Designed miniproteins, single chains, continued (3). Designs and how they scored, part 102

Each design is a single chain, and the fold is of that chain. pLDDT is the mean over its residues in the fold that is shown.

## One batch from the design tools (miniprotein)

Design m11776
Fold by ESMFold2-Fast:
Structure m11776 (fold): chain A 74 residues (1-74)
Amino acid sequence: MKIDEKEVAATLYLMGGYIALKDGDYETAVKWYEKAIELDPNNATAYRNLAVAYEKLGQTEKAEEYRKKADEIE
């Protein structure tokens, strides 16, 4: 099986974002999820979690933008 380094990195950023999100560090969660999206722009889960992080930060406009993006992918 060919391991894609980019896919592994994207998964690690998703995990980092999820851990930060659970820890209440929403700013760090945004940073990790943005990195995940940069590597895998078709990951609907990353967009949904990024929207949740922005919502928690009170940035409702950005949260709505990323929710729409997730819906377009899935």
Scores: mean pLDDT 80

Design m11777
Fold by ESMFold2-Fast:
Formats: sequence, structure tokens, C-alpha cells
Structure m11777 (fold): chain A 65 residues (1-65)
Amino acid sequence: MLSDEELDELARRLGLSPEQARKLYERVKKLGKREFSGEELQELADELGVSVGQAAALAAAILAS
């Protein structure tokens, strides 16, 4: 489980707001998946107003923790 401080640090490194990072973390947890397709990552990116690359990088970090 990532702390709010860890999410804030990841957000800054990826050019995301802390709120965007937190929403993506909640979505990843609710989906309960260990891997995401490119289409799923694009859907998450579009819903949160971030790039697919930002969504992919943060999702990978969340799944690795």
C-alpha cells in the first residue's frame, strides 16, 4: 500500500498533481488487476486527464509496490 507521501512524490516525478495520482491509485485498486492493456491504460488516462504514458508509469509503480 502506498502512503499519501509516496503518491505525492510519484506524482511530482511524473508531472501529475497529487489528486490525479491518488485517483489513479484508487482506480487501479478497485479494478483489482495486476496487469493493464494499452486500451485500459488509455481509458484511465482519459478519465483522469493525464497522458497514457503517465498513467502507465504510475500504474506500473503501484503494481510493483
Scores: mean pLDDT 77

Design m11778
Fold by ESMFold2-Fast:
Structure m11778 (fold): chain A 77 residues (1-77)
Amino acid sequence: LVEEAIKLAVEAIKAAEDKETLLKVIGALIRAIGLILDKDYEAAAEVLRETAEEVREKSPEAAELLERAAELLREAA
């Protein structure tokens, strides 16, 4: 679950259609990894979900991948 969530978040980086979205997704992944290391999967999922909402209009595929990653992290909690 956690490893699969991280893989989906990395795929979201590849799906980012502009530089602003790319930097937001990378920043969210770094924050989420820190929270995962602290076993705070619910907070990590929320970071990814909020970032998905922010980038949805510019990169809908990246947003969908981040939402799926967040769902897997919630299951791990």
Scores: mean pLDDT 82

Design m11779
Fold by ESMFold2-Fast:
Structure m11779 (fold): chain A 72 residues (1-72)
Amino acid sequence: SDARAQAYIDGARKLLAEGRYDEAISFAKFALREATTPELKAEAYRILADAYRKQGNTEKADEWEKKAEELE
């Protein structure tokens, strides 16, 4: 459900702020399983991009950012 997607997105953002990047990635992926709107999917993709970039994985970060851009 979109409500569950939003809850996972909110959790992922908190985990990012805490420097818990692997857990933030996990939560953002859970959000993608629940999200039905392009807006929620784009938010999850941007969280994935940010988390991978903070881990130094530029290739994965660029892949997820491109997916977010394709939705808007």
Scores: mean pLDDT 87

Design m11780
Fold by ESMFold2-Fast:
Structure m11780 (fold): chain A 65 residues (1-65)
Amino acid sequence: MKVSKLTAAALLGVALSFEGDAEIEIKDGKFIITVKRETPQSRADIEAIKELMKEAGAEIEVRYS
């Protein structure tokens, strides 16, 4: 089954937000991820989101609180 890379990235972002590990914001067509808690899992998920966004031609910024 073909899933949009943007949809896959959005689902990972929602999962991170639901667990309280990060906050996701979209501003001016750019995805902004604010990391609230850094774990091996949240790092892996953020790297997956970055790769999906790169393949989709979208911009992403990662911030640490």
Scores: mean pLDDT 74

Design m11781
Fold by ESMFold2-Fast:
Structure m11781 (fold): chain A 72 residues (1-72)
Amino acid sequence: DLLEKIKKKAEEMTEKIVEKYGLSEEEREKVFKAALIYLLLEEGADKEVLEEYVKETGDEALRRALEALLKS
């Protein structure tokens, strides 16, 4: 399953970022969500589908993190 593979990759990426920058466990959750969406876009997921997903979560921090990753 592509989604399961992306989730695992997002977890690995999150752990590396948390370890490198000394982030808290609470911050880990935010990094994981951002990494998950970033990796979905890298795999060619439709922006429309991801916009709907972000809207359903109601997470403004997630939306801002995604915008930052896309602009960098």
Scores: mean pLDDT 71

Design m11782
Fold by ESMFold2-Fast:
Structure m11782 (fold): chain A 99 residues (1-99)
Amino acid sequence: MAEEDEILRRAAEAFGVSPEDIRELLKAIENGDVEKALEVARKLAERGSPFARQLAAALEDILGKKVVNEDGTEVDPGKILKKMAPAVRARLRRLAEAA
């Protein structure tokens, strides 16, 4: 928790937003809430963050694109988002280390 709070603080400082905004984004991603994650990512992208812009574009692709499994069944967008959580956390750590 203390290490995560420090990473969130540094990432928020790098984006010019609050640590609460970054925490909200991570929780939405971990919960598979694509719409909430997109809302927060768009808000961060408006602040000029290239990472947030890329994330918003990826989330819009997930919502607008029909993704199918190898067996032809539709993929739940929330499951795709949860799978992205480790990559998003790794990117936030890199931003925190650079700040």
Scores: mean pLDDT 70

Design m11783
Fold by ESMFold2-Fast:
Structure m11783 (fold): chain A 70 residues (1-70)
Amino acid sequence: SEEELKKKIEEAKKKIDEFTQSLVALYDRLTPDASAEERARLRASIQAFGDVLYEREIKLIEEEFKKKKE
């Protein structure tokens, strides 16, 4: 169903957001002496990576639901 598709997309977004946040937290713990500029740059890179993962995951979910003819 379309409702089930939306739920899967929301779950994927949540998992990717949690993953990217955990990476930021890990980096902050491992590099306490990093500059504000360096931290901002890496956080932006991690977020961009998360966006790519989310976009790819949505396409996979949509293709699976298309094959199920829902």
Scores: mean pLDDT 80

Design m11784
Fold by ESMFold2-Fast:
Structure m11784 (fold): chain A 60 residues (1-60)
Amino acid sequence: MLSEEQLKELQEEAKKIEDEAVRALLAGMSPEEAERMARERLEKLGKKYGVSLEFIQSLL
C-alpha cells in the first residue's frame, strides 16, 4: 500500500495529466487523441508507483 505522501504525489501527478488533456481539447486536439494521450501518461504513472490504471482513475 502506498504511503500518504506517495498517494498525494500520485493524485497531484494524475490531476496534472487530466489538466493537460483538457487544455489539449480546448486547443483543438480531438477528444480521441486527448483521451489516448492522458491514458498513456496515466499508465506510465501507474508503472512508476506500482499501481494499476484503474486504481489511479479511482483517485480522480
Scores: mean pLDDT 81

Design m11785
Fold by ESMFold2-Fast:
Structure m11785 (fold): chain A 64 residues (1-64)
Amino acid sequence: SVEEQLARLERLLDELRKTVSPEVYEQVERMIRVLRSRASSMTPEQLDDALDRIRRTAQDLTQK
């Protein structure tokens, strides 16, 4: 489950690399890096919530 969650993070990061500016990508990549380092101490539900928040933040920054 955690491995699948990390794979989802990698896929999201790759998707965002193509859709956001380099500056936004740098910020999102840092958020994902922090989340990945904390994944072992988080529940799957907490990780899902964090993923959702990162995705929403990236979309908001790119649309505005």
Scores: mean pLDDT 74

Design m11786
Fold by ESMFold2-Fast:
Structure m11786 (fold): chain A 67 residues (1-67)
Amino acid sequence: MIVVPQEKVEEIAKELGLSPKTVYDIMKYYYIGKYSNAEIAKILGLSKKTVSRAIKAAIEAGLLKER
């Protein structure tokens, strides 16, 4: 289980026009490290650009570490 500040996830979701669950799922797949941004986008039904923006926002918020 990944413990993340719910308020920060909600803030990112609002700015990107996504649900908080979608942002959390993007972060989860990125954290696992087995999926490219394109594969995460395909799994979640999103564009690669949206996935990349969500990952960047999560890194900037301190929720994810750059690899």
Scores: mean pLDDT 77

Design m11787
Fold by ESMFold2-Fast:
Structure m11787 (fold): chain A 89 residues (1-89)
Amino acid sequence: MKEKAEEYIKNAQRDVAGAREHLARARELESKENLTPEEQRELVVHYAVAAIEIAAADYYISLAEKFLGKETPEVKALRAEVDALRAEL
């Protein structure tokens, strides 16, 4: 059970990191007053990928909780990160 929970936590961490990077890129693009058509497409893609990664992280956190049988500090921290990122969508 512990090994499976660790795998899910690792997957959630990867997806959280990815979502954070895509949202940072989206914010960087939004800081520009005039976007090219290509930059507009990149902005849409960054938000879409971030949304998918946030959903995937939430799913992996739920699986980790199931295998651990309780919320650990690590799982709680990841959930807080997912909630913060979701608020940016």
Scores: mean pLDDT 84

Design m11789
Fold by ESMFold2-Fast:
Structure m11789 (fold): chain A 75 residues (1-75)
Amino acid sequence: MEEARDRLLAEVRRIFREKLGMTDEEVDAFVALLRRMSREDLVHFLRGLVTELKARGILSDEEVARLEQLIAELQ
């Protein structure tokens, strides 16, 4: 469980930094918040985020597929 969560959060960090232009400090604070979420809350939040970022054209099809796979590993 923790390894799957760590892989998912590493990909989220990359997206926030590279695609959303967040600073390292902002990314660290946000990831710390996500790390405290229950599995159900984290899955719900990230599915909403992936849907929004995909609709806005921020994420590639490959990045969406990778995130969806990592999210599925938490279920």
Scores: mean pLDDT 82

Design m11790
Fold by ESMFold2-Fast:
Structure m11790 (fold): chain A 64 residues (1-64)
Amino acid sequence: ARQAALLAARKKATDENLKVSFEESLEIADIVKNKTPEEIEKYGKETGNEVYRYIAEARRLAAA
């Protein structure tokens, strides 16, 4: 319960400030480079990182 609450708080902080570590930034760039929006969203669900969901949404809008 407490660990889940901390994880949720970290996700919200990331959402509000779009803060990512240097290593996460490199991983994000590599992951999104050749993936469809659906694949990016799936990866976000698997890792629990909300930034991938926002990237997937932006990619869909850019493709439209």
Scores: mean pLDDT 63

Design m11791
Fold by ESMFold2-Fast:
Structure m11791 (fold): chain A 76 residues (1-76)
Amino acid sequence: MSEEERRQMRAWLDRYAENTKEVLLQLGMSEEEAEAKAKEIRDRGLALVEQGASVTEVMNAMSELSLKAIQEVLEK
């Protein structure tokens, strides 16, 4: 990724994590758990960006992590 793509990806990750938190809260997850899950998703995405993962790889990983978090809350 270019420097500009990394900046845009960091901004996207922030929005993605916040949107995921809102979904988890709507599904009945506690505010503390939803915030922790959103932080985990964001931190994981940032780590992938810093390790040189492609935009596609980061987006796919974020999709998988958010789906797992949603499944976990639906099973509670």
Scores: mean pLDDT 80

Design m11792
Fold by ESMFold2-Fast:
Structure m11792 (fold): chain A 73 residues (1-73)
Amino acid sequence: MSSELIIARQAIVDLRAGGPKRLKSLNTLETAVKALPQEERQQLVPELKELLEKETDPGVRNALERILSLLGE
């Protein structure tokens, strides 16, 4: 498992928790996703789709949709 995958998963945990780190967690997640090896990208897809389905903030939803597009979704 790459350090980028670990960072991305931690950012997803922080996003689920909500609170003051949420915007920073979105930026961290996007950066980590861009640096992910091709083989590891598919491992994040179901976690990100779950986040998007539960998210009500339109700005966060748009950011998650952009990140999913970077993963080929």
Scores: mean pLDDT 78

Design m11793
Fold by ESMFold2-Fast:
Structure m11793 (fold): chain A 65 residues (1-65)
Amino acid sequence: SEAEELLKKAEEKLKEAEKLLKEGRFDQANIYLDEAQRYAVKLLLMGHEEDARRLGERMKEIKKI
């Protein structure tokens, strides 16, 4: 489904953002975090509130790096 593809893309963007933050590449990490946020918003607008919430919690944890 479109929602499954968006979720997968968001999760891959979050993994790349975490890697970049650990490498000190903050500008690039922020681009990936912004992209993940766009996918999370699309999921929320499509009614996939739990998936959007889980992505938001993962972003919050990654930003603590």
Scores: mean pLDDT 87

Design m11794
Fold by ESMFold2-Fast:
Structure m11794 (fold): chain A 60 residues (1-60)
Amino acid sequence: GEALGQEIVDEAVEIAKKEGVEAAKEYAAKKLQEAVDAGKITGEQAREAALRLNKKLGEL
């Protein structure tokens, strides 16, 4: 659910610090899509997580 989306965002931010913003975006897109496909989060929750990630990446 919501916690999984937040976990993926937090992991992607750590990837951005080590490997760059593009690697973080690719990681998050893959993990969020896998979570939606597995029924663990909704498409709306995935979109919200992606928006939060973009905001956090802009603050780096």
Scores: mean pLDDT 82

Design m11795
Fold by ESMFold2-Fast:
Structure m11795 (fold): chain A 75 residues (1-75)
Amino acid sequence: MTFVENQVFTLLVGLGEATPQEIADILRVSVSTVSRALRRLERLGLVERSPKDPRRYRAVPDRIDEGLQRGIESL
């Protein structure tokens, strides 16, 4: 993953759900850059569109559990 893809994924894990605009504002990058990162993360199965609002993205629950568990075990 690129640095931006990793930052976008980590931020979504923390926020739960966010729009590309919200992520862009926090990371101080273009919405276009965030949208490309989100599409790549979605293809990798790491993020998905929110079932409540397709404009919002969230980390995939199975990948959140695996990623968070690994983070806790590393602490």
Scores: mean pLDDT 73

Design m11796
Fold by ESMFold2-Fast:
Structure m11796 (fold): chain A 64 residues (1-64)
Amino acid sequence: MPIDEKEVKESLARMYLSIGKLLAKKGDYESAIETYEKAIELAKENPELKAEIEEALKEAQEKK
């Protein structure tokens, strides 16, 4: 059965968002920012998910 490429990218974006949040919680804001940027690239076809990741990115940038 063919796997939807969009669904795979969204799943990876959510995984990166989770990793970024864990890095931010640890205080590693530089790694969190890099991880969120990768998640945004993967979420480019999902505007709602992209917006959520961009919000997390802004919070990490403010706490730097």
Scores: mean pLDDT 81

Design m11797
Fold by ESMFold2-Fast:
Structure m11797 (fold): chain A 78 residues (1-78)
Amino acid sequence: MWSREEILEAMARIQELTKKAYEAYKEGRYDEAIKLLEQARALLEEVAAKTQADPAILAATQRAIEEIDEWIARIKKE
């Protein structure tokens, strides 16, 4: 089970990955944006698996995964 520090570090990495994905998207680098979003999604899945005892964190991570999946789907249509 992850510590609070490990969860916060993972959340910071997710934010950095989504920021880089947005920059790649703005520059028309869609394949790179998708890869970065897939990395963020994988890390969110790990957070969900390690924080199942906290329903609020679980709900928030599942929501974030849904938002990333929607973003990837929209980029793939371009």
Scores: mean pLDDT 79

Design m11798
Fold by ESMFold2-Fast:
Structure m11798 (fold): chain A 61 residues (1-61)
Amino acid sequence: SEREEALERVRRASEADRANPSDEEVFKEATEVVMREGLPLAVDAAIERGKERRKRLLEEL
C-alpha cells in the first residue's frame, strides 16, 4: 500500500542517517506526516524538509 511504502521510506532514511551523529527529530517529523496523510508525496516532502532543517542546524553551530 502507499502508506506502507511511505513509512518504509521514512525508516530507511532514518536508519541511513543514524550512522552519523544527527538529529533524529528531523525524521520524526516525516514519520508524523506519514501517520496523518498516509501519502508518499507528503512523506517525500517531509523528509526533504527534515534534511534542510538538519543542514541549517549544523551550519548554525
Scores: mean pLDDT 62

Design m11799
Fold by ESMFold2-Fast:
Structure m11799 (fold): chain A 81 residues (1-81)
Amino acid sequence: EDSAEYYLNKGKVYLDMGDYEKAVEYFEKAIELDPNNAEAYYTLGEAYKKMGDLERAKEYFQKAIELDPNNEKAKKLLESL
């Protein structure tokens, strides 16, 4: 059956395609299955940033950093806001 990694990868495909609404949907499914996955949070933040929701993007980048304080990708994304 579908894993958190499956939904995370589907979200990344839609993010690359510019379908940010579907990317959010799949990243939220990944978080439902694995709420401690820092990558799911920062990719969700990237989708919100692309949609212009900078407050939501900041919230999710901060959650990714809370889960993985050494996550350089999430830190750089937060600094880019």
Scores: mean pLDDT 85

Design m11800
Fold by ESMFold2-Fast:
Structure m11800 (fold): chain A 70 residues (1-70)
Amino acid sequence: HMSFSEEELKKMLEKLKEEFFKTLEKEGISLEEVLEELERELERLKAEGAPQSRIEAVEEVIEFVKKEIE
């Protein structure tokens, strides 16, 4: 039981997302402000020619935040 399965990793990630969301609420940071900052970062990464993997990672976070706002 010391090896993490795909299911266990997804469960841990879900828990981390929930804790992150609660931290943002406590700090008074809106998800809309987070989204705006992430979109600026994405534009900067694309302009700088950052690796596709990094661009895709930021896009995934943006989609997650958008889903939480809706």
Scores: mean pLDDT 72

Design m11801
Fold by ESMFold2-Fast:
Structure m11801 (fold): chain A 66 residues (1-66)
Amino acid sequence: MEELAEKAAELAKRLPPEAHRQLAEEFARGLKDLGASDEEIAEALRRVGERTGSEAFLELAEELAK
């Protein structure tokens, strides 16, 4: 999980904001395929969003937490 979060953060820094939503959704899907719960996925998305300032990651985290 940490390793995937670091890769997502690096990609978010290199991509324009318009691509962040797709990246966040693909990251969430990858974690779900590995057996992560929606709560664990939301926490991972929130951490990437807080680390990178990506609002798309924070928005998806909120959607999954509700």
Scores: mean pLDDT 79

Design m11802
Fold by ESMFold2-Fast:
Structure m11802 (fold): chain A 98 residues (1-98)
Amino acid sequence: GDDLEGTAEDARRLAEEYEKQGNYENAAMQYRGAGDIYRDLGKYEEAIELYRRAAEAALKAGNKELAADSYDNLSGAYLRAGKEEEAEKALKKSKELS
């Protein structure tokens, strides 16, 4: 629904604010949450961007588990977008971190 995209944009804005504060763990969690909403809406290009930002923020936080989860989500979004090579690369990164 219309409220879901608004919720995702609120989460993205909150993630960007956490990044400005150096709170990369909370930024990664909010980016992942926004990515999940866009994925559920079938907006896979937006989900890809948000999961990529979640993975990058998780790595900056030193949280390998959160980064692995984010790369796994990124792989899934790439597959849904028909980007098989990018999905395989993201899945490999997830496995290396977990």
Scores: mean pLDDT 90

Design m11803
Fold by ESMFold2-Fast:
Structure m11803 (fold): chain A 65 residues (1-65)
Amino acid sequence: MAEFEKKLAELTALERAVLELVAQGKSYREIGEILGISEATVRRILDRVMEKLGLSSVEELKALL
């Protein structure tokens, strides 16, 4: 099933970096520290990533990674 991978290709570099760190099990605080952005910005980016991937929750996103 290649639909998820195709949607991943549509992510910006920052959105992809946040997604990869979530896949590694990093907390929003740790992701913010690694990328030099706030936890609130990480949450906003994840909301956009979930919308682009057609997911309704971060739990669904983590289950696919």
Scores: mean pLDDT 76

Design m11804
Fold by ESMFold2-Fast:
Structure m11804 (fold): chain A 70 residues (1-70)
Amino acid sequence: SEEEKREKLLEELERYLREVVAEVKDPEFREMVEEAIEKARELIKEGASLETIEDFVEVIKDSVEKYRKA
């Protein structure tokens, strides 16, 4: 179902961000990660479309990659 896909995307995002946080050890980055996870959970609770959640996940991944390149 779409709901299962949303939950799976959130789980993948959380796993990805936890791995990145473990490598970086940056308190500011950790705070950003926690905030992103909370926002993703709210989107799912409010019934946001699968597309909206997919877009949000991609935006977060792009932000993380830009941070790592900086």
Scores: mean pLDDT 74

Design m11805
Fold by ESMFold2-Fast:
Structure m11805 (fold): chain A 91 residues (1-91)
Amino acid sequence: SDQLRQQLQQTQRYLQQALDYLRQGDVDQARRYLTQAAQHVGRLRTLDSQRGRDIGQLIGQAMQYLDQDVDQAVQYTQQAIDRTRQYLDSL
């Protein structure tokens, strides 16, 4: 549906911003954009429970690693982007 496509596209944009800031070493900005992506995934979950839950789990892991292991935060953010793109391409 158009709503599902729009929510996935917006989630992808926030995740791309978070990834760019992680690569620059700006953890505070990365946290802000991951938080925005997580909030947006909450709305996505009401449209598609399984896809929203799957992407949300990856974002949650990225956020957990922000203060512990930035390389892991990058990896989980990339996985969330890839999964979001896969779902967009399947619509």
Scores: mean pLDDT 88

Design m11806
Fold by ESMFold2-Fast:
Structure m11806 (fold): chain A 91 residues (1-91)
Amino acid sequence: AIEHVKKALEHVKEAIRALEEGDIEEARKHLQEAIRHVFEALEEKPSPELEEALEHLLKAAKALDEGDIEKAREHLEKAKEHLEKELEKLE
């Protein structure tokens, strides 16, 4: 679980950075990888923090599809917060 949470967090950070650079395609790729790693972590150990992180990642993906970069960034930052809280509990 810890390794998937760490990888999800790194991909969320890279997605935020890609949005800051205006690279929407790279942000989408990192967002997809973050979602994948959160699903893998949830299968190994269910957690309310991971469920909340997943909800925010899915909302970020929808915002990107709608062209709402500010909303996408807001949801990515909330997902990051929940992933960091999960790591704090695991370590």
Scores: mean pLDDT 86

Design m11807
Fold by ESMFold2-Fast:
Structure m11807 (fold): chain A 69 residues (1-69)
Amino acid sequence: MVAAVGAEVAAEARALGYDQVARHIARAAAAGDAAGVASGADWVARELEAAGRTEAAARLREAARALGL
């Protein structure tokens, strides 16, 4: 689950142009760091909301809930 959620969060970060953030999240996911992936999801969701992409933000928040955070 952590790897799958991390991949989704990293893809959204990359779509926003945050390639370094996407790489950081991907490394956290590869390490099994659920807290790191969830923290990344929260940050990316806030950036999506600031950009007016409310549906994408809601999807990431749901993915973060799958990690129990």
Scores: mean pLDDT 79

Design m11808
Fold by ESMFold2-Fast:
Structure m11808 (fold): chain A 60 residues (1-60)
Amino acid sequence: SPLERRIEELRREMVRLTDDLEARLAAGELTDEELVALGRQLAELGGELLDLEDELRRRR
């Protein structure tokens, strides 16, 4: 379904961002501003994911 595809898309995007964040953090390449920005982006994606998962659950 379109909802399931979007959920999987968001999950993959969050994994990619988390992996990038961890790699850059380990390398010492993250500024405080970049860390805050990535944290906000992950929080926004997480919120969207929860909303879509709730919607999918209501349709089942």
Scores: mean pLDDT 83

Design m11809
Fold by ESMFold2-Fast:
Structure m11809 (fold): chain A 63 residues (1-63)
Amino acid sequence: SSRIIARVIKDYEAKTPEELTLKKGDLVEVLEQVDHTHLLVRNLATGETGLVPSSVLELYRIE
């Protein structure tokens, strides 16, 4: 099945333990949409997973 890869378009600092801190330019795999504004993602460089606002991501590729 296809993987959805997104690029981080702005730095994001985690506000809760469930959220993930990301830097602009990071690539993440989108694992699921948890609500209308948040995605569960995995950082491809670190392997860390967490929630981030969908507004800090753009679609990069589908594999």
Scores: mean pLDDT 87

Design m11810
Fold by ESMFold2-Fast:
Structure m11810 (fold): chain A 74 residues (1-74)
Amino acid sequence: SLEEKEKELLEKLKKAIEEGDEEEALKYVEELKELALEATERELANASEEERQAALARVEAYFEALKEKAKELT
């Protein structure tokens, strides 16, 4: 399931941050973003194009901020 994949990636991200591995941390943030975009598109499959694009843009902005935080924490 998407939830199981998200949980696995979050554990890997946490480990990468704990180990100071910026490259691995950023890789897992990107993979989490891909899952979040897929989940958002599935959830909003019957929504308007405007609503879908706005939601996808919010997901993109969230993970851009998370990448910066991961760089600071590693």
Scores: mean pLDDT 85

Design m11811
Fold by ESMFold2-Fast:
Structure m11811 (fold): chain A 68 residues (1-68)
Amino acid sequence: GAADILKQLKAEFSADPNLTATLVGDDSLTITSKLTPEKLIGLTLRLMGEYPNLDVTLSGDTITVKAK
């Protein structure tokens, strides 16, 4: 389910020293980064492509991934 995907993504992104991944409840994952704007946009688009059933948004330096 979506909650399992979000837990997996949190573990994956927490391994990257340039990213901070935080679960908010069981339905939302927040990713903050020190990446350049170009890399941040690229990561956002990649997540949208890989997880079309998740709501992926970019606001400033923060990517939010949540169940639709």
Scores: mean pLDDT 80

Design m11812
Fold by ESMFold2-Fast:
Structure m11812 (fold): chain A 112 residues (1-112)
Amino acid sequence: HMTVSVSGPGSVKAGETATLTFTASGDPEITGIAWQRQAPGKERETVAFAARDGSTAASPPGRFSVSYSGNTVTLTISGVQPEDTGVYRGVAASDEPGKVAESAGTTLTVEP
């Protein structure tokens, strides 16, 4: 069984950098991860993606970045804004068809 977890700072001041970490262990191996955010009162949205082959995408460009290393995927948010507040989750895909694993949510709160 694949075990997945996320961790983050919980609270950061506006303008600081926040780092959130996704870790996977066990089988099957992950081939990619999508970072999702759910803002208060909103639906989940994908804010970043990283794949084992080195492809990455992040939104908004320039503030969000993502890196994939071994069994860890790190989301970095530079110059955090109040709009970055929300519950963040990692959703991992594997090489087994239809096999995905979703982490528990971690809350990021941006303080003024």
Scores: mean pLDDT 78

